# Designed miniproteins, single chains, continued (2): the designs that were tried, part 81

Each design is a single chain, and the fold is of that chain. pLDDT is the mean over its residues in the fold that is shown.

## One batch from the design tools (miniprotein)

Design m6787
Fold by ESMFold2-Fast:
Structure m6787 (fold): chain A 68 residues (1-68)
Amino acid sequence: SGGAEGLAAAIRVGAAVDPAALSGEEARDLLVQALRELGASEETIAAVEAMSGENARAALRAGKGMAL
């Protein structure tokens, strides 16, 4: 589960990239990097690393839509 940190990471990355241009692996790697920068727990990071590429890209699309 992504929690509040997962949503913040998805918004941050989604605002900066086109999620449609990313592979699922690239989407996961960018989310993991953003979570580490935000100080997320290792449990949250591990959950995102275990996430499917489809779910990672969906999270980035949602985050992009929520970006100010």
Scores: mean pLDDT 79

Design m6788
Fold by ESMFold2-Fast:
Structure m6788 (fold): chain A 60 residues (1-60)
Amino acid sequence: SKREEIRELAQRIAAMISKIKDPQQAQAFNNKVSEAMQIRDLDERLRKLKEIEAELKALE
């Protein structure tokens, strides 16, 4: 289901954020995830989380 895909993606994102050494940068990404998780439309939420994952991958 889309809810399961969102949950798994959010868990991967949380793991990536945990590797960020700068606490302010980590907090900024946590805020982006919180905002995305408040989106009612599951497709929009999933798209926003994928954008966040892409930004995090670019930092690695």
Scores: mean pLDDT 85

Design m6789
Fold by ESMFold2-Fast:
Structure m6789 (fold): chain A 86 residues (1-86)
Amino acid sequence: SATVERILHSLRQLLEREAAELLRELGDDPEAARAKFAQVRQSALQLLEIMAEAAGLSPEEREALRARTEEILDEVERRVQAEIAA
């Protein structure tokens, strides 16, 4: 749905900003960076549930939104891990 795509776009932008800030502050500390990203993931998933409820998404849209948010989180986390390892 168009609403799901807009929410995903906003979440991706937020996660990219959080990842950039995390790398700027904690790029030299892999353990702290991992712990911080775990907090970012938890906050993103909580925010997703709030946005889904506020937008009145169907169960099918909520499932799609959650699955795709997890994929974005995994993608961003992999890039953060790769940047720290480089």
Scores: mean pLDDT 85

Design m6790
Fold by ESMFold2-Fast:
Structure m6790 (fold): chain A 120 residues (1-120)
Amino acid sequence: MSLEEIREKFLELARKIFNLLDELAQDVRAGKASKEDIEKKVNEILKLVDEMFELVREVATPEDQALIDEMESLRAELKKLGEEIVKNYDDREKTLELVDRMRDVFARLSQLAAEILRRA
């Protein structure tokens, strides 16, 4: 992919992930989502995060290593938050808190990704 195509795909992935996080929060608030529905949406979010990370790695240079290491740490945190969301699916207040935290962690990861892509 060209650098322009990578930047466009990054923006599309970031928008999709934020939209899925908003939908997950709405599903939890409505109290209509099953454990399986929540797990499916969490897994979709994590899959798109992994796609974004691989996209960024395509353009990352050795100078970006500290940013890549921070992104890997944030990816590990997102996976743990996803597991906790599924575990606490029947606790609306706890699950909404975890979704909000997942959104904040993803926002930080997205900012680091954008910095690498801007420098490329």
Scores: mean pLDDT 89

Design m6791
Fold by ESMFold2-Fast:
Structure m6791 (fold): chain A 66 residues (1-66)
Amino acid sequence: ENEKASLAAKEATKLPGVGPALATRIANLGLNGASEEEIKKMLLEDPRVSEENAEKAAKIVADYRK
């Protein structure tokens, strides 16, 4: 199951402003039941992550949970 978290984190890290530590946190939260909106909110706590990239990262994590 944690393999999906690793893959989601790697994809999210490709987005500008999303570092490996942040990508790993959102991947684990999403796979443990956090909503796409909760993940987006966490990403937006980092001022270097744009609204567009936060939305893209949240969708990446949510798609791995489906």
Scores: mean pLDDT 78

Design m6792
Fold by ESMFold2-Fast:
Structure m6792 (fold): chain A 81 residues (1-81)
Amino acid sequence: DIEELLEKLREIAEELDDEALLRTVENLREAVRNGDKFAALMEIGVGKVNLAVLLVTTEDEEKRKKYREMLEIFDEIEELL
């Protein structure tokens, strides 16, 4: 269920208070609703790159856990596209 996965991504991004991740999730949601697979894949790509940078630069274990969870959800959404 893509909508449930998108909602979970939004919740995690809000908990992280990360405007860039929230914007990426919103853009992904719009692309999915419009049936634009290319736009959806591009937004997943942007999110994954940003999360990879955040994982390398943070020492906060709780944040790392949330970033990894977001990466897993992006992978699940990508498989459903």
Scores: mean pLDDT 87

Design m6793
Fold by ESMFold2-Fast:
Structure m6793 (fold): chain A 72 residues (1-72)
Amino acid sequence: KSEEIREQIERALENARRAVLAETDPAAQRTLLALAGKEVEELLSQIEDEEARREIGEFARRRLEETAKEAA
């Protein structure tokens, strides 16, 4: 269900944020963000509802972008 996948994505984003903000090496921060983005893309591919996939995808993209800006 998209709801269960959304919870997994939210958890992945929260874990990524904590890891990135705790990291001081910019190269390691970029690697963590890239891995989180890949995990989110894989989870999004499991959502069959196109509208839900788009909405959750935009939410995840925004959260990763905010984390990257906060770390910079």
Scores: mean pLDDT 82

Design m6794
Fold by ESMFold2-Fast:
Structure m6794 (fold): chain A 68 residues (1-68)
Amino acid sequence: SALEEAVLAELERERPALLELVRENPELAPELLARIRGLAAQAEEHGYERVAAALRALAAEIEAILAE
């Protein structure tokens, strides 16, 4: 769908800056993770499986940064 493609393109564009923000400011990660997980659940509920998967992958990358 056009909406799913647009959201995926935006996530891919924003991803590097967001991961760098978390590396520099790990204290922001809990709120950010909660928001990303909430968005992933909403995407899945509405049938946007690729968006939900991309958001869960982003959350996993943020968690990996915090584990370092």
Scores: mean pLDDT 86

Design m6795
Fold by ESMFold2-Fast:
Structure m6795 (fold): chain A 92 residues (1-92)
Amino acid sequence: SEVNKNFADALKELSKTYTGKNKQALLEAAKKAEEGDLVGALEILKTGINPSDAMNIFNSIGKSVLDNSPVEQLLQAIGLQLRMIGEALDVS
């Protein structure tokens, strides 16, 4: 879907601002998102991202997707952002 592609593109773009483990996790999550596996993408982010960076990363992803999406895709992106934030809090 176009939402999955926009999410993957946001992850790839964000990976340019990070290094090491965070960069690898963002790129692996982007690949899963492109394949339509959003659950797998979120699982990679939950386990692969450094917990201290997770909220900043998820907020950046949400902002990027929300700013660039048509209305219907924006509503879906909001749901995904809230889920990602919830999963990041569960890691603490």
Scores: mean pLDDT 71

Design m6796
Fold by ESMFold2-Fast:
Structure m6796 (fold): chain A 113 residues (1-113)
Amino acid sequence: TQEEAARAAEEAAEGAEEAAKGALKASDEGPEAAPSATAAGISAAGARFSALLAKRGEDGQRMAEDAARSAQSAAKSAREAGKKGGKKGREEAEKGAEEAERGAEIAEEAARA
């Protein structure tokens, strides 16, 4: 149960990091994307921190819930950054956002179990 919550939080953190990476690519292609890319990076760091705490045996369900919220925030920010980027940055930001949303769903499910 705690191990499952920790793995789910890890999925959310990995997805959030992919969203942030795509957002950074968008900001390289369009400077107007920079504020949203920064926000995606901050959210990804939050998801990673929650995943780390879950792995260390903190309240895994709460940490999975926190990681899910951070991953959802990263996805939203990445999509906003993608709208301001070029073709490749938009594609990578959208794919990263989808991974962050899937990781968040997994983490939310683990938090409810």
Scores: mean pLDDT 89

Design m6797
Fold by ESMFold2-Fast:
Structure m6797 (fold): chain A 69 residues (1-69)
Amino acid sequence: GAMAEERELALKAAEVLGGMIAAQLELETGLPATYTVEEVDEETLRITVRAGERVVEREVSREELLSMI
Protein backbone atom coordinates (compact mmCIF):
# COMPACT_ATOMS: atom_id res chain seq x y z
CA GLY A 1 0.00 0.00 0.00
CA ALA A 2 0.92 3.69 -0.11
CA MET A 3 2.49 3.65 3.39
CA ALA A 4 4.84 0.79 2.46
CA GLU A 5 5.81 2.60 -0.77
CA GLU A 6 6.47 5.83 1.18
CA ARG A 7 8.62 3.86 3.66
CA GLU A 8 10.72 2.36 0.83
CA LEU A 9 11.07 5.78 -0.83
CA ALA A 10 12.12 7.44 2.46
CA LEU A 11 14.73 4.69 3.03
CA LYS A 12 16.12 5.24 -0.49
CA ALA A 13 16.27 9.01 0.11
CA ALA A 14 18.09 8.40 3.42
CA GLU A 15 20.64 6.16 1.62
CA VAL A 16 21.27 8.93 -0.95
CA LEU A 17 21.67 11.53 1.82
CA GLY A 18 24.02 9.21 3.73
CA GLY A 19 26.13 8.73 0.60
CA MET A 20 26.33 12.50 0.05
CA ILE A 21 27.41 13.13 3.66
CA ALA A 22 29.97 10.29 3.37
CA ALA A 23 31.41 11.80 0.15
CA GLN A 24 31.71 15.23 1.84
CA LEU A 25 33.36 13.68 4.92
CA GLU A 26 35.86 11.82 2.69
CA LEU A 27 36.77 15.13 1.02
CA GLU A 28 37.24 16.79 4.44
CA THR A 29 39.23 13.96 6.11
CA GLY A 30 41.01 12.24 3.20
CA LEU A 31 39.84 8.94 4.76
CA PRO A 32 37.25 6.37 3.57
CA ALA A 33 33.78 7.02 4.99
CA THR A 34 30.96 4.56 5.76
CA TYR A 35 27.32 5.28 6.51
CA THR A 36 24.43 3.45 8.15
CA VAL A 37 20.70 4.18 8.11
CA GLU A 38 18.47 3.16 11.03
CA GLU A 39 14.70 3.51 11.47
CA VAL A 40 14.33 5.05 14.95
CA ASP A 41 10.52 5.09 14.78
CA GLU A 42 7.67 5.36 12.23
CA GLU A 43 8.47 9.06 11.51
CA THR A 44 12.25 9.27 12.14
CA LEU A 45 15.41 7.85 10.54
CA ARG A 46 18.98 8.17 11.83
CA ILE A 47 21.94 8.45 9.48
CA THR A 48 25.39 7.84 10.97
CA VAL A 49 28.53 8.55 8.91
CA ARG A 50 32.06 7.65 10.06
CA ALA A 51 35.48 8.52 8.64
CA GLY A 52 38.38 7.62 10.94
CA GLU A 53 37.71 9.32 14.30
CA ARG A 54 35.08 11.70 12.85
CA VAL A 55 31.39 10.81 13.33
CA VAL A 56 28.42 12.72 11.91
CA GLU A 57 24.90 11.76 13.05
CA ARG A 58 21.68 13.17 11.62
CA GLU A 59 18.06 12.47 12.49
CA VAL A 60 15.62 13.22 9.66
CA SER A 61 11.85 12.88 9.42
CA ARG A 62 10.22 10.71 6.76
CA GLU A 63 8.30 13.82 5.59
CA GLU A 64 11.59 15.75 5.10
CA LEU A 65 13.13 12.80 3.18
CA LEU A 66 10.06 12.46 0.94
CA SER A 67 10.20 16.23 0.20
CA MET A 68 13.78 15.80 -1.17
CA ILE A 69 12.59 13.58 -4.04
Scores: mean pLDDT 82

Design m6798
Fold by ESMFold2-Fast:
Structure m6798 (fold): chain A 84 residues (1-84)
Amino acid sequence: SIEKAIEEAVAEVLPEAKKLENHPDPFAARLELLLKTYKKLAEKVGKEYVLKLLDEQIEQFKKEGAPQETIDAYEKIKEEIEKE
């Protein structure tokens, strides 16, 4: 299931999260962890599927009036996933 793939991707990046606990820029640390998580998810379910999930998440954020910083962060993650 997609939920299982997400859980596994998060578990695989957990050691990286511990390394970033004392990061001087918590926002940059969160972006790095999210990017690593989506890259791991792409390994499990495929890059095209992850890009679709990111597009759907960005659309949902826009519909809900999420902060522009959140939308920009996810758009940047999508760009990095597209690059390979």
Scores: mean pLDDT 78

Design m6799
Fold by ESMFold2-Fast:
Structure m6799 (fold): chain A 74 residues (1-74)
Amino acid sequence: SLEEILAELRELIETFDEEVRERLLELLDKMEASTSPGERLRLANEMVLLAQEHADAETHRRIGELLSQALEAF
């Protein structure tokens, strides 16, 4: 479910450093509040780039997978 996907995303985001965590949570909240598929995709891409810069390859891959699933579930 979308609820379960978003919960797992939030759990992974909690493993980031505070500054990056706050930025990712802000982007995730904006994505959830958006009614535009194009805006959601843009926000998701920003989150993937932050994960690429600040996480290991496995965490980056998992965040990308969960964001893809979330976009389909909206």
Scores: mean pLDDT 85

Design m6800
Fold by ESMFold2-Fast:
Structure m6800 (fold): chain A 60 residues (1-60)
Amino acid sequence: MRHITVILGADSQEVLAAKTEGIERMLAIAEEASRKSGVEVEIEIIASPEAQRKIEEIRA
């Protein structure tokens, strides 16, 4: 099993929007890779409280 941790810091709202879109793409790719290779890939996303609030604002 491969474990990938993604940390979201105090970036601007525009940068966080781009990163969240990239994370969604990474999750889809990891799922396909796990299915084809038989290797489990776990992606953990850690956001600071500031980053989490900004991400929620983007999605509101």
Scores: mean pLDDT 68

Design m6801
Fold by ESMFold2-Fast:
Structure m6801 (fold): chain A 112 residues (1-112)
Amino acid sequence: SMELLEELRRAARALLERLLAEEDITVQIGRILRLIGEKLDLLAQAPEEERAALEATYDALIAGMTEILKNGKDTPRSVIEAYIEAAVRAAEGLSEELLRRVIAVLRELAAG
């Protein structure tokens, strides 16, 4: 669904923007570790045929968060958007059920 991919793009952007605004490196690391934990939990439950797409979606977001951790507020917006678009492209291989679960995880992490 194009609508769910746009919701994923917005959720991913909200998460990366929240990380970019964070000044405490320990909080940034904690948020990345939480995303890795959620990746592992969801990957363990995912159908075999969707695991590669799910892993690629999370890995793009983790890579984007890692760039923000390394470069802080100097991270170019174009670099952040490139990681978001890489995640959205990978997520095209996901069922609507798994796509909704990923979106829910990103929204929860962006909120708290």
Scores: mean pLDDT 90

Design m6802
Fold by ESMFold2-Fast:
Structure m6802 (fold): chain A 67 residues (1-67)
Amino acid sequence: SAEEEELRRKLYVLEYEILRALNAKPIGLPAEVADEAPLSPEEVLALFNAILERSKPLSEELKKEAE
């Protein structure tokens, strides 16, 4: 959904920022992400909380249901 697309976009922005700080070449990241402003610390925390919420309980339940 649109909410998941936004979450993925923010993940790419964060990953690009980390790679840039490490002077590493981004591989497989969208070029559009390079033009995005880096996430604020508050946004990073919100992103991690959203992923944590969705990663274990929701992912496990959804995988079980898909089988």
Scores: mean pLDDT 69

Design m6803
Fold by ESMFold2-Fast:
Structure m6803 (fold): chain A 71 residues (1-71)
Amino acid sequence: GPMTVVATLAPDADLDAVAALARELGAEHVVVHPEGRRVFALVPDRATAERIAAAMRATPGVLSVEIVPSA
């Protein structure tokens, strides 16, 4: 089922680069929240969520990544 990948980034980290990475790896929709330093990636399944989360965790300035079931 659909999942949301939530990345929290350091103050100086590039939100747009992390958003672009999520889109490249198969996110259907990406929302950037600059005030909260977060990127939300809506994905079709857990396998896609795990791939995006792994890539985000390997990115400099990403502090945490969480995978949450979407409704």
Scores: mean pLDDT 85

Design m6804
Fold by ESMFold2-Fast:
Structure m6804 (fold): chain A 84 residues (1-84)
Amino acid sequence: SPEELWKRILELYDEMEKAFKAGDYDGVLEKLEEIYRLAKESGNEELVRIVASQILGAAPLLSKSKNKEKVRKLVGEALEIITK
């Protein structure tokens, strides 16, 4: 349901903040990827653009993640959303 989807997105933002405070950049990447997936699943184009903007803004932080391929994919997808 839309209500359950929004609740899960808010929970993921809280989990992402906790990962950031712990210096867990792989955890930040994982939570942000899941937030982006749920935003796309929602069909809300404005939400997708907001999350894409957040991914691009977080790029310096995500660059500290060990999974460089996942960072390239996520940042690349976000850039495509913002530049269309």
Scores: mean pLDDT 88

Design m6805
Fold by ESMFold2-Fast:
Structure m6805 (fold): chain A 64 residues (1-64)
Amino acid sequence: MSDEELEELMAELQRLSQTASPEIRQLIQRGALYLLQGLEGDEAAAREGRRLHEEAVRMHEEEA
């Protein structure tokens, strides 16, 4: 993933967190930490951050 993609995913998680339930907010915080590690060059963390982003978006849509 590019650094721009990782930053875009973090921005999306930050927007999502404003309307998310406490459970989803914890998932968002975890995802954001992994995406930050991805920006520092950890490719495994970048992949996990993307997975957690997808899960948070899906859960938020299901609760909406």
Scores: mean pLDDT 80

Design m6806
Fold by ESMFold2-Fast:
Structure m6806 (fold): chain A 86 residues (1-86)
Amino acid sequence: SELPPELRRQIEYFKAIADAEGRIIEAVAAEGKANGWSQEETRERILKLLEEFRERAKKYLAENPDATPEEFAAALKAIVDELLAK
């Protein structure tokens, strides 16, 4: 009744990505509000950072195919921290 190990690992990766993307969306929305950005400027920044995040996450998994979900989540946190510092 437990999911196959590979499927469980992929689900945990998807959850880590969703959590990281949510953090980007919330952080950029808060920054936009604090700085008086338009809704369009805020949306464009979110979409740009999500695109860059997704490419970097995909590259990490391609370079680290044996990464554990914990290692992947830590890598995603580092990517988000770097992107939000720009």
Scores: mean pLDDT 87

Design m6807
Fold by ESMFold2-Fast:
Structure m6807 (fold): chain A 90 residues (1-90)
Amino acid sequence: MEKKIEEAKKLAEKATKENLAEALILASKVVMEEAELTDKESQEAFEKMVTTGLEKLAKAPEPPQEELEEIAKELEKVLEEALKAIEAAR
């Protein structure tokens, strides 16, 4: 699980439409499948972030770089919180 979250974080670092879409999808699969390792509030916030991010990416063929960077920052923050929660549960 942590390895897939790390992969999603690496994709988000480049802040391109394709990388962010892949990172959001990968993070969604990993975090939602392992939902029992995170609290309900964090799960709902993550689901909303992924949905909103994907919708923003879909609005235009070439989203503004500023919007891509905002999506990347939000995703990285949530992935860091998810990793901390998993590590604390060990």
Scores: mean pLDDT 70

Design m6808
Fold by ESMFold2-Fast:
Structure m6808 (fold): chain A 96 residues (1-96)
Amino acid sequence: MEEVVKELLELIKKDSVEAMLKAGEAYKEGKLTEEQVKELRIAAIEQEAAREKASGVSAEEQEAIEAYVELQKKLLREGASDEERKAALAALEEKF
């Protein structure tokens, strides 16, 4: 429940991949709501993007990362399916 969300948000800062695997498991067990999983996914995307930007990417790569992050956040908030998100991200990739 709420305590699980807090623990997973802390884990995202250390290992976003492990945090999202645990979030999926907790969701299947009924310990997280769909909205809580969405919040955790957005936090993981933002954390991964921040880490990649900090690694010394070019200005063009930074713009691409920001565009991908904003599109993913928008689609997740709108409740888009995994297939819809993959199609939208592929279309964005063709622009870079």
Scores: mean pLDDT 77

Design m6809
Fold by ESMFold2-Fast:
Structure m6809 (fold): chain A 75 residues (1-75)
Amino acid sequence: MAEEVEELAERTKKAAEEALKLGVLSEEAYENIIKGAELAVENAKAGINTEENLEALKKGLELLEKLIEEAKKKK
């Protein structure tokens, strides 16, 4: 289960990096997303809120993917 959180966290980090590179995500928002993903992994390893962290990461990733898709349509 923590392994699934780690996988989603890595995907979220990559999506956030791409969104930042495309200019559709601020550096502050990027840093907050990275910190959130890292905290989710730490909490999952400690057995804290694993399912909630999985759901939050999945939703965050979906939002980032939509931002990237919209940016690519304009650029």
Scores: mean pLDDT 79

Design m6810
Fold by ESMFold2-Fast:
Structure m6810 (fold): chain A 88 residues (1-88)
Amino acid sequence: MEKEYKEIIEEMEKVIKEAYEALKNAKKDGPQVFEEMLKKIDEVKEKVQQFLSTNKNLPQSKIDELQQKLKELDTLKVTLEYALKKLS
């Protein structure tokens, strides 16, 4: 569990970082990078949901951290969708 939790947190943090970099480089990289980032966000959200459903006895602090990062991913998803619409 601890190793799996750490791996999920690290994957979420990598996707968050990549999303910020995609937004920063929007003029250089084009709309396909945003589409790829939206897919990665959906994939990591699905992994987190499956981890939470499998690990019902997680400490509340770990659940709170996962939920906080999911909210950040949701915010980034909305921002990327808006940016993609502007580039279309």
Scores: mean pLDDT 81

Design m6811
Fold by ESMFold2-Fast:
Structure m6811 (fold): chain A 72 residues (1-72)
Amino acid sequence: SELEAKGAELMRAELAAGADPEAFLRELREAAKTHKFSPEQIALIRGALRALSEARPELREEAEEVLELIEK
């Protein structure tokens, strides 16, 4: 998906700029409690979480849990 590819590129850029991947996951988890994501937002987030998991393999399980909450 073009949106997933875009999400992955944006996440790689953010991580290269020193963004905290654990903070990103916490923010998404909190947002999932109150926000219903559009299909376009889910595609972007899926790409972002894939790129995050590639950069930080130890966060892969947490990223998968967060994606499941978002895709509900």
Scores: mean pLDDT 86

Design m6812
Fold by ESMFold2-Fast:
Structure m6812 (fold): chain A 72 residues (1-72)
Amino acid sequence: MEELKKKAEELIEKARKAIAQGNTKEAFKLIMESIKVGRELKARGDIETYTEIMKENLKLGLELAKLSLEKY
């Protein structure tokens, strides 16, 4: 489980950096990968970490949507 938590954290950090660089395609891919890791954690009973991952991905998704809207 700890390895999955670290993997999710790494993916979220990479997604945040991709958004900062305007790389929307890479950011979306990384967000989707972190969601998959979150679902695996939920399946293993780690609902708290899953919820935290989903909360961070919601914030990242909003930033990605904002960036996409600014580009029309």
Scores: mean pLDDT 81

Design m6813
Fold by ESMFold2-Fast:
Structure m6813 (fold): chain A 67 residues (1-67)
Amino acid sequence: SEEEIEKIVKEILNIKKTNSLDVALQKITDLAVENGLTPEQIQKIASLVQNNVSDEELEKKVREILS
């Protein structure tokens, strides 16, 4: 649902802002697995985090990946 997508997006952004890159990647992967994301979706999100895209771009792209 849209509400579930928004929750995941907000949690990813919070994890990225409050953790080092390596810890953030692990926590985001765990979150994605818990929410039933596919390996392809997880890899795309991990790539965005690794490339240090802006919070606005990350939010937009994660919504696109989960839609």
Scores: mean pLDDT 83

Design m6814
Fold by ESMFold2-Fast:
Structure m6814 (fold): chain A 86 residues (1-86)
Amino acid sequence: MFEEKEKLAEELEKRLVDAGIPEDAARYIASQVALAVLNGLSEEEILDLVRETMKRLGLTDEQIEKAVEIARDFYREYKARKAAEA
């Protein structure tokens, strides 16, 4: 569980940083999303978490929507991978 969470968070953090999200915000969001995914939260709950958290961190609407798009794709890829393993 710990190893899977850290791996997921690290992967998502890299995608967010590569997309221009500040490193501190990317790391924080990636950690929260990784935990939410592993705890079985829905896509909409995870995306709302990203929006609310980034808004509190003072990021622009453009940065928020970009991060939401990346988090949505990441969640869907994770779900598809787990379905293929079943």
Scores: mean pLDDT 83

Design m6815
Fold by ESMFold2-Fast:
Structure m6815 (fold): chain A 85 residues (1-85)
Amino acid sequence: SARETLIRRLTALGVDEELAQYFADNLKSLDPATFFPAIGVAVLAQDLPKEIQDKGIELLNENKGVEAQVYVLKNSKNPKLVPSP
């Protein structure tokens, strides 16, 4: 299922299984518009407070994947840059 695929992808990227399951359980839809930003939000928010993680999920559920990632980065003192290819 898309939910199991999300959990496996997140754990492969170093996200704790508990957090990966939490994201999978709290996302209302796993269409591509939500699925791919959810990976970025979970990876960026894994070391952040639960309140920030929950707000990221809320924005993802509103189809605001870019805003979700920006929100998480703003709440990080050390934003992680995605390596360019």
Scores: mean pLDDT 78

Design m6816
Fold by ESMFold2-Fast:
Parts: structure tokens; C-alpha cells; sequence
Structure m6816 (fold): chain A 63 residues (1-63)
């Protein structure tokens, strides 16, 4: 289920990195309970200019 989606997004992020792809990857890892992987994906998305991912990173770091 979510694992197949995560693998697809990881492949897409490696092929053509984008803030939207890493944000989606972070959301999937978060739904799977993979908090550390979700955090790393959100950080990458924020570095690529995704404001929603930047907000998620701040929220996770404050917790």
C-alpha cells in the first residue's frame, strides 16, 4: 500500500528532485509512522523552497 507509493516517490525524487515530491514523500512516511524519514523528506522539500514542508519541519523540531 503506502510502501509502494513511498518507493515510487523516492524514485521520482532521485530522478527529478522537487519540493512537491519530497513533501509528498514526507507525508507518506508520516502516515506510516516513519517520523525520522518524514522529517528528512520535509527538510529536503523545504530546502527546495516548499513553504508547507518548511512549516512541517519547524513543527516537528518544536515537538
Amino acid sequence: MLEKIAKGLEAAAKEKPSGQTYLALGEIHDQMGRTEKAYEAYKKAAELGNEEAAAKVKELEAA
Scores: mean pLDDT 78

Design m6817
Fold by ESMFold2-Fast:
Structure m6817 (fold): chain A 94 residues (1-94)
Amino acid sequence: MSEEEVRQKLRELSEELDEILEKFKAGELSVEEALEKVNEIVKRIVELYAEYYKLSEEETKELERLLRQIAAQDLKEEAPEKITDEDVEKFIKE
């Protein structure tokens, strides 16, 4: 896979994340559904990086944790009234 192909796939996954956030803001997704869908996208991003850069198991787990933390914080910033600090912490740990 070329670097350009990886960047394009990452852009597509970023657009999917934006769609999930928009649906969550509109009340079409519950907190649980939004977090589950975000986790699916995070796993796909991690798989792309692991395949392209040939990451170790440790590096893959660290990347997944970092991306989960970023995604959970983004969800909380967009709808702080719907997502608690405890929800964010649970999502990061799982």
Scores: mean pLDDT 74

Design m6818
Fold by ESMFold2-Fast:
Structure m6818 (fold): chain A 65 residues (1-65)
Amino acid sequence: SSSLTQQLQQVVDEVLKEHPDAPLSEVAKLTQQRVLEIPGATLEQIGQAVQLTVERYQQQQALKS
């Protein structure tokens, strides 16, 4: 279902927006914690959300430089 994928993307975006100055390790941890609160989230989906956080964080750093 695409709805869960949208929820994962929203969680990643919100964590990064709420913690713009946090290191990657912190935002990855916060993303993992928020996804764990979603009923029925699998280890694979948690991994997907963490991967998205890393990708988005790297993109933001590239734009800053």
Scores: mean pLDDT 79

Design m6819
Fold by ESMFold2-Fast:
Structure m6819 (fold): chain A 89 residues (1-89)
Amino acid sequence: MAEELRMEGSMHHLSGAVYMSLGDYKLAAEHYEKAVELFKKSIEIDPTPEGYSELGGALDALADAYEKLGDLKKAEEYRKLSEEYYRLS
């Protein structure tokens, strides 16, 4: 169900934030990528303003992680996607 996907996405988002604070940007990016995947699936089932905002936030966090990893092109792409989803919220 959409709520279960959002809960799992939120858990991965939190894990990503923990790894960011520890300086493990690669593990942070892996967890944020999982959060993005789960939030996208949730929105496909139940598109809500809150869901779009959560996906936007996860994409923005993923962009931060890629900036820390030096992948500026991926960071820019994820920032742009974040802005698009925030416009839908």
Scores: mean pLDDT 88

Design m6820
Fold by ESMFold2-Fast:
Structure m6820 (fold): chain A 86 residues (1-86)
Amino acid sequence: ASKADILIGLAAAFARMAIYFAKRGDIETAIKEAEAAIELLKESGRKETEKPIKLLEEAIEAAKKGDIEKAIKLLEEAVEEADKIL
């Protein structure tokens, strides 16, 4: 696996952790996990990561506004898009 593939795989894991915490009402931790996923995707340097990054950013904004249902859906979509790159 390339360094980029490892970083994208780790980002998907962090995004899944964000879903886990969001579903449990730990929104602060969910946001931190999603932010970590964004940084890993950015470090990968892969153009295909633009879509999951945008979805994660939108999920964080939804979570900050208290729209947890929307945040979870966006996090799930971001995980799906990251998995498609691998």
Scores: mean pLDDT 89

Design m6821
Fold by ESMFold2-Fast:
Structure m6821 (fold): chain A 80 residues (1-80)
Amino acid sequence: MPSVLEVIRAYREEVKRARTEEELQTVWGRFMAELHALDASPEIIAVADETTRRLLTARTVEEMKAVLLEGLDRMIALAE
């Protein structure tokens, strides 16, 4: 079973490769499902939920990527 840190790092690379809003939404949905399956810490879940709320205010693919990468970087710091 992959660790929470390994999953966050893998999805960070997928976010960097995504080219469209639809791809970013799909990647983020899969990530959130995997965090739930792994019983990630409440602090990591709180950052993920805040990142999801911030994603709703993003208007461009560039803004969406920035929001998701910031959230993932914060979660990496918590998982280390």
Scores: mean pLDDT 86

